# Designs tried in a protein design run: designed miniproteins, single chains, continued (2). Part 64

Each design is a single chain, and the fold is of that chain. pLDDT is the mean over its residues in the fold that is shown.

## One batch from the design tools (miniprotein)

Design m6350
Fold by ESMFold2-Fast:
Structure m6350 (fold): chain A 99 residues (1-99)
Amino acid sequence: MKTPLEILREAVRRLAKLVSELIELAKGDPKAQEWVRKIVDLLQRIIDALSAGDVDAAIEAMEELIKTLKEAKPHFTPEQQKVIDEMIKVLEEALEKVR
């Protein structure tokens, strides 16, 4: 049986890959890079919370990341928006399993 912590750690591994793809796609786009910095900071907050075993803090940071991704989406190209949509899906599916 997967614990909430294991489910959230699996989501973080998938998110880290997607963030790496988004960073690559945002090269040469200063507006997209500002949003990517905020997204990376929130991902680091999730990682730090999970490292501390704080599932509630990780969930709160994931909810903030979903809000930030939805706000960021209109500022990205269609190709970049596809990666953002995949990140939102990963986050929402993980939260549904642990709530």
Scores: mean pLDDT 86

Design m6351
Fold by ESMFold2-Fast:
Structure m6351 (fold): chain A 79 residues (1-79)
Amino acid sequence: KIEEEIDKLMKEAFEAMNRGDYEKAVELFEKLAEIYEKRGDYEKAANFYQLAADWYEKMGDKEKAEEFRKRAEELKSKI
């Protein structure tokens, strides 16, 4: 079920963060954003894209940070 998949991804993201595996954590945030977007929950999708953007910025990947920030803004315009 969708809720089970979301809970699993959230747990894996938290564990990746605790290990310092930020690259894995952002991949999981991207997957969470895609799930919420496909379900029409644009507010939650935008939040996860913004979270991924923030972590890409911290990792020095400004191009991906900007891309994901724009996607979050586009989704917020649909609310």
Scores: mean pLDDT 82

Design m6352
Fold by ESMFold2-Fast:
Structure m6352 (fold): chain A 59 residues (1-59)
Amino acid sequence: MGDELARKGEELAKKAKTIEEVEEAGRLVAQGAALGASPELVERAGKAVKETYEKLLSE
């Protein structure tokens, strides 16, 4: 369960076009972490969320 949520968050972050979408991706990653997703997956997904958020804020 946790790994699935973190992966969904990563995928959503990579496809996000709005701040609301990247925030939803971040929520999925955080929920995945709370449910025991692997640290490596959470770090990778969280990095994708951060990179997409920074890109949208710079545009």
Scores: mean pLDDT 81

Design m6353
Fold by ESMFold2-Fast:
Structure m6353 (fold): chain A 60 residues (1-60)
Amino acid sequence: MLEIEIQTSLETMAGQVALLAGDNEAAAEHYRRAADIAAQDPALAELAEEYRRLAEELAA
């Protein structure tokens, strides 16, 4: 669904902005949200897994 793709993109953009600001915790939260949103669309399952992994790495 287009709405899921747009919302996922907005969260990843926010995550990137947080990362550039040096806020790894905020970046991890945004990527976790992107993964949760993407997981609602079966076509984005692989992308959801990638964002989940990235969020875990940033939170470590």
Scores: mean pLDDT 82

Design m6355
Fold by ESMFold2-Fast:
Structure m6355 (fold): chain A 84 residues (1-84)
Amino acid sequence: MAERERRIAELRQRLNDVVEEAIKILTKYVSEEEARKIVTAGILGFIPLVRKELEKYASPEDVEKVIELLKEAQRLFFEILDLE
């Protein structure tokens, strides 16, 4: 039990770190509220729609970095869900 709880806590911390890094990049272009909405959409699998939106105003480097972070966040989210 303790090892599973520790693993879930570790994955939740990693997910939070990845989400906060994505928000930090997004807040160069949008409000924190809007950044959190974008991150949520990415985690839920709307990554292609998020990419199209970001390409309108963000640099190509920041777009690719955010998309990479959102794919990692999605992977972590589903890994947590599978363990619960």
Scores: mean pLDDT 84

Design m6356
Fold by ESMFold2-Fast:
Structure m6356 (fold): chain A 60 residues (1-60)
Amino acid sequence: MYIEEGKKAFLAGDYEKAVEYFRKALEEDPDNKEAHRLLAQVYANLGRYEEALEHLKKAR
């Protein structure tokens, strides 16, 4: 499952790979709140706060 692979990449510090997996999860289910929340976390760790905030809004 893409969410699990994304979390694994995130824990390994591979933020680019984590973004790829979470985006694929959103391709399957665009309203997946967990994927939006996890993307927000990755973007925050990358210092991309605008993208992080947009995904947090969709995760509610």
Scores: mean pLDDT 82

Design m6357
Fold by ESMFold2-Fast:
Structure m6357 (fold): chain A 75 residues (1-75)
Amino acid sequence: SHLERGKELFEKGDYAGAAGEFGKAVGLDPDNAEAWFYLGEALAKMGLLDAARGAYRKALALDPDFEEARRKLAE
C-alpha cells in the first residue's frame, strides 16, 4: 500500500518520497487518520510546518482520540 511504502521511505530518511506516498494514500482514502498523521510527520521533517499542522488537524478531526496528532498540534 502507499501507506506502507511511505513508512519505508520515512524510515530511510527520504521524507520527500514519504510525503509523496502518504499524499497518494490520503488521495485514495481521505478518511484514513493514520495516513494524514504520517503525511504531517513527513512534511514536518521537510520543514513544511504549516502544511504539517494542516495534516495533523485533519488526522485529529477524523480521529478525535488520536493523542499523537493532538500532541503535535500542541508543540
Scores: mean pLDDT 89

Design m6358
Fold by ESMFold2-Fast:
Structure m6358 (fold): chain A 76 residues (1-76)
Amino acid sequence: SAEAKAFLEELRRRVEEIIRRYERGEISFEEAKERLQELADEFLSRKDEFSDEEILEAERILREGARRLVEIEKKK
């Protein structure tokens, strides 16, 4: 649906913002993890509104965000 596509685009944007703020030292690693978990919880609460393909895409966005945060932390 248009609503699901808008949510996925917002999810990508919000994940990118969390990573950007963390890379800039504006938020701690713990704060970045908490914000990413909040996005995951928001998605989970709305999971029944999404198709199987949209669920997989949301999970990919969240997993990639978590992976990028860990990689940045390892380089410090």
Scores: mean pLDDT 85

Design m6359
Fold by ESMFold2-Fast:
Structure m6359 (fold): chain A 80 residues (1-80)
Amino acid sequence: SEEELNKKLDEIYDRAVAESRRVQAEAERTGDWRAGVNRLIDIGKKAAEEALKLIDEYEKKTGKPISREQAIRLAALVAL
C-alpha cells in the first residue's frame, strides 16, 4: 500500500539522518571532515538506492507512479 511505502521511506530517511548525525559528531571530534564528507555521501547514496528499490517495486506492483512528496523525500536523501 501507499501508506506502507511511505512508512518504509520515512524509516529509511530517519536511519540515514541518525547515522549522518553520528558521522558529523565524529568529524567534529577528530577534525577529519574529509573522511566525514565521504561517509555522508555514502550514507545518502545507500539510503537513496534502498528507497528507489522500494519505489520501483511499488510502481511495478500497482502501476502507479511516484508521488511528488515521495520524489522530494528521495531528493533529500541524495542531498545528505
Scores: mean pLDDT 80

Design m6360
Fold by ESMFold2-Fast:
Structure m6360 (fold): chain A 60 residues (1-60)
Amino acid sequence: SAGEAAIAARLAARLAEVEAEEEELRKRGVPEEEINELSNRRVREVMSAAAAERRALAAA
């Protein structure tokens, strides 16, 4: 559906933002272990938001 496609597109865009954030931290010399911790937290937030959007769409 169009709604599902929109959620998937937003998820992909937000995951790309996380990847860009990781590269910026690497350029600044942040330790890889710290980047991984921050990235994992960001990914969980993004995935949680997408899951909430899917639940809302299913309820509509």
Scores: mean pLDDT 87

Design m6361
Fold by ESMFold2-Fast:
Structure m6361 (fold): chain A 90 residues (1-90)
Amino acid sequence: VDPKELAEKLRAAAEELLAEFPDDEAARLAAEALREAARLAEAGDLRGAVEALLEGAERVAELLAARGEIDPAEMAEALAAARARAEALL
């Protein structure tokens, strides 16, 4: 896959997350992870991009568990969808 196109799709996934959960700090952190992955993908580090997504997903899960404000299953599904899109582009 073209690293530039992958990065654009990762950024789009981040924007979709923020649109789905506009006032959620956990969604903002997830979007930051997606943008970091996009940055790595543009640099040609596709492996690093996937790793950044996995680390971001774990950080968001920890935050949600600590806050108890949102159903962790819903956020996990959103992050899993974004991760699956990224992996499908590799």
Scores: mean pLDDT 74

Design m6362
Fold by ESMFold2-Fast:
Structure m6362 (fold): chain A 72 residues (1-72)
Amino acid sequence: SEERIRALLEAGIALLKLGKELLKNATNREQLLEGIGLILRGIGLLLEARLLAEKLGLDELAAEADEALAAG
């Protein structure tokens, strides 16, 4: 399930980046809440990827998840 972990990493990173961009450029409450929601979903996916990578001994993927979480 390395492919699943990579998919979770890719989706999590994309959501986190999009959410941060939306949050920083938010001009109304709706955009602010949407940005926060995207960030939280992205973090959730990255945490799932981190946990799965650790369980499978995929240290490089676990490190990628940790780096993405630290960048958030």
Scores: mean pLDDT 87

Design m6363
Fold by ESMFold2-Fast:
Structure m6363 (fold): chain A 63 residues (1-63)
Amino acid sequence: SMAAQLAANGDRAEKEGDKFEKDGDYKTAAFLYEKAADLYEQAGDTAKAQQLKEKAQQLKEKA
């Protein structure tokens, strides 16, 4: 389904963000978490979207 594809794309963006966060690239990580949040929101997973938006905001403070 389209929702499953969007969720899969969100998962990949989240994992990419995790990689950049571990590397200390907080700006890129925040950008990827925001992208993942938007994809999860479009997929109907509002809980994951909200968690990722909050994580991105926290990283922007560290950037």
Scores: mean pLDDT 87

Design m6364
Fold by ESMFold2-Fast:
Structure m6364 (fold): chain A 83 residues (1-83)
Amino acid sequence: AVEEADLSDVADALAAKALVLIEWRLGRLSKEEAEELLARIDASLARASDAEIEAARAAAEAIVAAAQAGDFERAEALAREVI
């Protein structure tokens, strides 16, 4: 079973990744800064199982849906609420 603490950490990492992509799209981060932050987050997520990522993604689905719809300001607000 996935521990709630581990699930929360994975959800926070996914929210942070979404936030970095949103801030880069809004021009608040440089490409270099975004790539550095994404590399650190991806290294953290590489330790998680696919099942842990999927469960955390369900918890953060509103952030992902907003970002996919192109509503980056809303997605940023939702991501900051999770982090």
Scores: mean pLDDT 66

Design m6365
Fold by ESMFold2-Fast:
Structure m6365 (fold): chain A 86 residues (1-86)
Amino acid sequence: MEEVERLRKEKERVEEDGARRMAELTQQALALGAKSRELEKQSVRDPEAAEQAKQAHAQLGQLVDQMVETAVETAREVRELDEKIK
């Protein structure tokens, strides 16, 4: 008794934690993406801005990798819990 309810609450927590982390990473990626776009506009006339844009793009790539990893891990944990609930 109540084991299914416990698993449902655990699933909700996992989904909520994953969504929160994804939102945080998304906000960081949007800020870095905006900076990268501004530097790219400047890079047409300024080689230093081009180098800074490249570095910002590399950091954005790292954030995207973290977002993908978070999504995959959250989906895996949710699937495992769903299988136990069913």
Scores: mean pLDDT 82

Design m6366
Fold by ESMFold2-Fast:
Structure m6366 (fold): chain A 50 residues (1-50)
Amino acid sequence: MFKVGDVFEVPLDQIEEVAKELGVKVSDLAIVSAREENGQLVVTLELVKL
């Protein structure tokens, strides 16, 4: 089970799908950092609200 403060890395284009799979709103996730990996933007997301 996910909890507030949990962090995970997601390709930017998959944020909405990941939020849906977790059963949370995109607005409940904060972007903590971003980097490029192999031409794709990868973001580190933190769950800030349930």
Scores: mean pLDDT 76

Design m6367
Fold by ESMFold2-Fast:
Structure m6367 (fold): chain A 64 residues (1-64)
Amino acid sequence: DIKKNKLAKEILNALPVEKGRKLSKKLLESEDPFDEEKAKEIAKELGLSEEEIKKILEIVKKFK
């Protein structure tokens, strides 16, 4: 899925490598990887900062 691959790539480019890998994996394993609320929940669980969460939500919205 080209759209999912692009989402994962932008997440990996936006975050520190460890956080980016964990978030992209969990998000792509979810039923809807473009769900902003689910992305926010996973990001909070992984300990992302408010700035990192905002950046991820912008990326997710872009692919919605």
Scores: mean pLDDT 80

Design m6368
Fold by ESMFold2-Fast:
Structure m6368 (fold): chain A 72 residues (1-72)
Amino acid sequence: MVEVEATADSVPALVALMRGMGAAGFSGEEVRLVHRGISREQAEAHEAAARAAAAEAGLDNPIVTEFVEEEE
């Protein structure tokens, strides 16, 4: 399992990370996207980008999105 903190500007880095994992032979590992301080729409875009990157790289990794609400 790999945890990645996703921000509005991290979509390209996340895509590169997923593709790199496939190239490195880490297929099938669960990827958890932790969204903090971004909008729900941005979080959905990050998840979509990660899933698209995984599919493009031939990865079947489960991708789970976690929304972190700032209470303070």
Scores: mean pLDDT 64

Design m6369
Fold by ESMFold2-Fast:
Structure m6369 (fold): chain A 62 residues (1-62)
Amino acid sequence: SKLDEKKIEEVKAKLSDEEKELLEKIAKIEGIPLEDIYELLASMNEEGRKELLEKMKLYLKK
């Protein structure tokens, strides 16, 4: 939907370059499209997005 597209763009704009690289690495490791990860983040509230990003950071340390 148009609202979902706008929300995805807002999430992308708020992510740092380091966070974007983190998500690209996760996408390659898990074999999922990077856009699916952005859509997931856009579907979450602010608290949920922060929690998911922290979990992804921990995952890449192993």
Scores: mean pLDDT 77

Design m6370
Fold by ESMFold2-Fast:
Structure m6370 (fold): chain A 84 residues (1-84)
Amino acid sequence: AAAEEQRRQQAIEVLKRLLKELDDALANQGDALLNAARAALAANGQPTVQTVAELRDLLLAQLRDSALKAGYLSEAEFEAIVRE
């Protein structure tokens, strides 16, 4: 249905916007975000991250899980968007 495709396209646009905002935040505030993430992970007994790149990978894994559970994107479509 046209409405389903429109909602899917809106979900893709939201994901692209969130990825851009994430990359912009990591570029401008990477060390501060890394320190905050390390503190939060330690408080929850979770494995820590050592670099901004590892933090990005962790956040992308969480975003991927959420996007796939929503059912609007395939794994391949998510990976294609992340590579842009």
Scores: mean pLDDT 77

Design m6371
Fold by ESMFold2-Fast:
Structure m6371 (fold): chain A 69 residues (1-69)
Amino acid sequence: LSEEEENDIKLALALIYMTLADYSDEKGLREEAIKSYEKAIEILEQTDPSNPDAQRLLEEARKKLEELK
């Protein structure tokens, strides 16, 4: 995979974890929501920091995680 393809896959995977985290939070599964946001953050931190989509998702995930603590 090219670096650009790897970054696209990482963004997609992070979005999947964000979706799972949101779903878990809505269902009252707090621990699962926290774990999923943490996984999304870990993946997003591995993406290009200049990517505005990655930056936006990272900020959103961090805010959601802080609200759940």
Scores: mean pLDDT 81

Design m6372
Fold by ESMFold2-Fast:
Structure m6372 (fold): chain A 72 residues (1-72)
Amino acid sequence: SAEERELAERIRELALEAQTDPEKWAAVEALAAEAEARIQALIADPSLSDEEKRARTLELRRELLRRVEEVV
């Protein structure tokens, strides 16, 4: 969706900016790895519907953007 593309674009721009500071970059990498692990666990969960998986994945991406904005 357009919202998912916008979120991914914003996260990428902030990550690129964080690359100028090794400490901020390490924090962004850790946050991205944590979010990806949560998304993969959510997608693999057989108790959730496809609709619930999509909604929760989008929510996790929004949370990732907020947390990245705090450290950059």
Scores: mean pLDDT 83

Design m6373
Fold by ESMFold2-Fast:
Structure m6373 (fold): chain A 56 residues (1-56)
Amino acid sequence: MTDEQIEELAKRLGVSKSTVRGALEALASGNRTLEEIARKDLKLTEEEYEELLSLL
């Protein structure tokens, strides 16, 4: 994922770039599922979660 894609995703979800990077690192490590990161850690709405899925 490029820096530009991370910045765009952060803007669309209303979170910081560091939050997006942390979520991607947690996903890559296999310690949490994408759904757990999106719903519990990032507190994304259903609409925001669908946007995240469309960008991955």
Scores: mean pLDDT 70

Design m6374
Fold by ESMFold2-Fast:
Structure m6374 (fold): chain A 56 residues (1-56)
Amino acid sequence: MEKEALELIDEGLKLIMEGKATPEAERLTESAIGLLNQGKFEEAVELAKEGLKLAK
């Protein structure tokens, strides 16, 4: 789960750096990082996936 969260967050960050993330996608990626730091890996995965869905 932790590895999955890290991989999904990394993809979200790449989209942000490429200017392809919406403001909502960026916020969800940041929230997923916060959850990861709290050890809430399952919730971090869910938010990271949602962020990727909202990226354009």
Scores: mean pLDDT 78

Design m6375
Fold by ESMFold2-Fast:
Structure m6375 (fold): chain A 106 residues (1-106)
Amino acid sequence: MKEVRVERELTVTVSLDTTGHPAEFRARLYVVKKDGSRVEVPTESETVTGELAHGEAKTFTVRAVGIIPEEYIGDKLLVEFEVKTAGRTWTLEGPEVEIPESAEVL
């Protein structure tokens, strides 16, 4: 079966106090099938790092690339952000978006 390449550039705004500890941001991609079940996508993600001061809201942009089977065209793509700072990890989910028929076919 053919595979399609999907690229997402995602913006996350966080309001955490990480003074003295850098925050690391990564993205992971999932396909959400019509029945609501999730399939993890092998994801190449940038690791974006930054430090946040107390009371500072800062915006980070993370780029992620995944390769999915063509059969998932028309299903939804979900992005999960991993935020790692001061020895703790948080995960945040972005909006689900439809995988377009015009996605780059490999």
Scores: mean pLDDT 71

Design m6376
Fold by ESMFold2-Fast:
Structure m6376 (fold): chain A 65 residues (1-65)
Amino acid sequence: MTTEALRASLEADRKKIEEEMEKNGYSEQEKKINEDIHRAFELIIEALDLIASNPEEAVKLAKEW
């Protein structure tokens, strides 16, 4: 699986969840959770892009961190 394919899958799942939540309505707790999930997804996608582009460099950086 490529980073592009993984991003497409994550975005598709995110869209489905947003549509379902909008239909059922949002609570304060659900809004906070959704916001945190969105932030986590952005960070994960950025990390995946780095791993896909330069896996050796990404692994080195992670070990040195």
Scores: mean pLDDT 69

Design m6377
Fold by ESMFold2-Fast:
Structure m6377 (fold): chain A 60 residues (1-60)
Amino acid sequence: MAQEHTRLGTEAFRRGDLESALEHYTEAFKAGNLEAGKWAVMIARRLGREELAKELEEGL
């Protein structure tokens, strides 16, 4: 589950779809992938979602 969400997030990021990438990386993080959580934080900050980025970073 986490691995599939990580792959979908990476594919979305490669296409420049940051919103979809954030969603998939966040799901991978919830499923236990801490590395995906770091990527979710980076993407959230790039999208200007500072509060979400802080919440995700505190979960790391």
Scores: mean pLDDT 79

Design m6378
Fold by ESMFold2-Fast:
Structure m6378 (fold): chain A 68 residues (1-68)
Amino acid sequence: GAAEAAKAVVELANAGAKEITVEGEGLGRIVVDASNPAQVTGAALRVIGEEPERTVVKAGDEEKVFEN
């Protein structure tokens, strides 16, 4: 769900990711500078607010898919 996808964005930033990409139907593609807390928080809040049917969170070689 959207909450799990938002949590993944925050967890990847805390794990030292440099760039996080969030993709979802209706959300589009968001590229996040993981060193910028405002961008990390903003992306997480957009995922929660827009509740895409499918969200893909990528950082380096890590990819996580969340279905609603």
Scores: mean pLDDT 81

Design m6379
Fold by ESMFold2-Fast:
Structure m6379 (fold): chain A 93 residues (1-93)
Amino acid sequence: MKRLYVTRSARRVAEAGRELFDEVHVAPDGGLALKMADPERPVWVGTAADPEASARAIKEALLRGEDVVVTGGPEAQRAMERAIREVKAELEK
């Protein structure tokens, strides 16, 4: 079971995530998103400085069935949205 934690401003990431994650949790800010994550489950925290490297890392985490927390600004959100699209396309083959 895969869980996605995002901020309220990441609406497009939340919408894309509903097709790939079992649960999508929306927090008002990144600190609360991190706090909502289950500390006993594997968690990947997205703080995208390099969108290409971040998209690959997120995709690998998704394929491993890890829970994902996306914090930070538009670059982290774009990396996550891209990774979700790529994983979905791969699973539809």
Scores: mean pLDDT 70

Design m6380
Fold by ESMFold2-Fast:
Structure m6380 (fold): chain A 66 residues (1-66)
Amino acid sequence: MEEVEAKITEARKLADEAEKKGNLDGVRQARELIGKAYEALSKGDEEKALEYANQAIDVAREALKQ
């Protein structure tokens, strides 16, 4: 639970940094995945929440590397 929340927080920080660098398409994708992670958490689906949070981190990191 704390691990999923920490990963969502990391994804949000990475998405905010990518937005400052101007990769708006990557940021949009990362934020959609963050939203899905929160939705999964609200439904008690920790496995899906963790999966979406990890995908959001990967997308946001890729956006930052451009």
Scores: mean pLDDT 82

Design m6381
Fold by ESMFold2-Fast:
Structure m6381 (fold): chain A 64 residues (1-64)
Amino acid sequence: PAVMTPEQARAAAAGLKAAGVSGEEATKLLLAMVRAGLISREGATRIAEALREAGIEVDIEAIR
């Protein structure tokens, strides 16, 4: 499986922020994507960290 790069994670976080997604909605979306096999748990954690750096309060512990 392809490993998500830090740049890809930041791009995904920027897109979610631009779309106006809340921290709770972003957390739910990332969990759904992991469950569907669309991204790895590691990739979801990287996106969550990038979202927190962008000022969106994501529950990283829920994604791990």
Scores: mean pLDDT 78

Design m6383
Fold by ESMFold2-Fast:
Structure m6383 (fold): chain A 68 residues (1-68)
Amino acid sequence: IPEPSDETLRRMGRAEGLSVEEAREKFRALREDPEKRKLLSEIGEKLREIGDQIQEALARGEKMPAVK
């Protein structure tokens, strides 16, 4: 997976109470683990698909799908 931008790392660090450097090291550790890297890639792809669907629905003036 691509390394996040410095801005993304700064946001991640702020959310977890970590510095940008600590967030970068944590991300690199995930990249070095093949199983975690694969899982993270699959999750990221699914989250992007969901995000795209929400954006598309909003652009069309449709309501977000109800989750039960």
Scores: mean pLDDT 65

Design m6384
Fold by ESMFold2-Fast:
Structure m6384 (fold): chain A 86 residues (1-86)
Amino acid sequence: SEIEELKEQAKKRAEALAAKLAGLSEAERAAVAEALRELARELEAEGYTEIARLVAEAADAIAAGDYEAAARHLYEAAVLGIELEA
């Protein structure tokens, strides 16, 4: 199904992002974390509270160097987004 295909793509993208984050400098990772915090604030303002929470948790995980947790939170956020638009 289209939903299952989108979820599989989200998982692969999250895993690829985690690998890329591990190769970035501390300054580059800090910039990515801040961009995600900005996105979380925008999502919260639009009423996407649960997605905003997961994006913010991903930003915190990136700042802490926990890329596996960051990938998991981003995947969960993507799945919720897919389900809201389905």
Scores: mean pLDDT 83

Design m6385
Fold by ESMFold2-Fast:
Structure m6385 (fold): chain A 68 residues (1-68)
Amino acid sequence: AKEYHEEGERLYAEGRYEEAAEQYEKAIKLDPNYWRAWINLGLALRRLGRLKEALEYYEKGNQLKVAE
């Protein structure tokens, strides 16, 4: 999970938001409780203009974070 998340962060920093989103999705598939990946997928989707999906992933990440 962390390895895919770190690669996603690198791609996001380079402005490669669609590829970053793909890496964050892989992190979530491997560890669905990895709230940072949910938050960062929301951020990448927001950059891609997918605002409704971005909000849904952002909310899920925040819910998982407060559960810890």
Scores: mean pLDDT 82

Design m6386
Fold by ESMFold2-Fast:
Structure m6386 (fold): chain A 92 residues (1-92)
Amino acid sequence: SREALLEKLRQLFKELIDNYNDPEKVKEILEKMRKVLEELRAYAREQGDEETVAILDEMLKVIDEMLEKGLTKENFYKLAELFSRLIGRLTA
């Protein structure tokens, strides 16, 4: 369900913060986040929620950058901002 995926994403975001100094754990968490975001994107697309799809696409691009180049303060803050926008859209 959407609600279960959203809760899983919240927990993964917390795990990312808790493990930010462990590159191996960060990579594992980002891979799990990518999977959850892809599932949320499929759901949003099925519902015709194009604005939520756009936010999820931007989040996926940031995750891909983090996986390629590593976790940085800049890409972390961008992910946090997009996550805030996503939560606002899905809980409004």
Scores: mean pLDDT 85

Design m6387
Fold by ESMFold2-Fast:
Structure m6387 (fold): chain A 57 residues (1-57)
Amino acid sequence: MYDGRIGPELLEDARAYLAGEAELSPEEFAMADVSGDGRVTERDVAFMERELAEPLP
């Protein structure tokens, strides 16, 4: 798990959701919806990828 709400496991789950291979729980959906627009899209995944690629405190 990353520090905070976004971790590598959530990123993988979000990718599987976008591929149509998995569903997200309501809590996972809320965490993956980093834009806060009520949906999870490739933009949200790209944001999560960026955050996990940079080891920020």
Scores: mean pLDDT 70

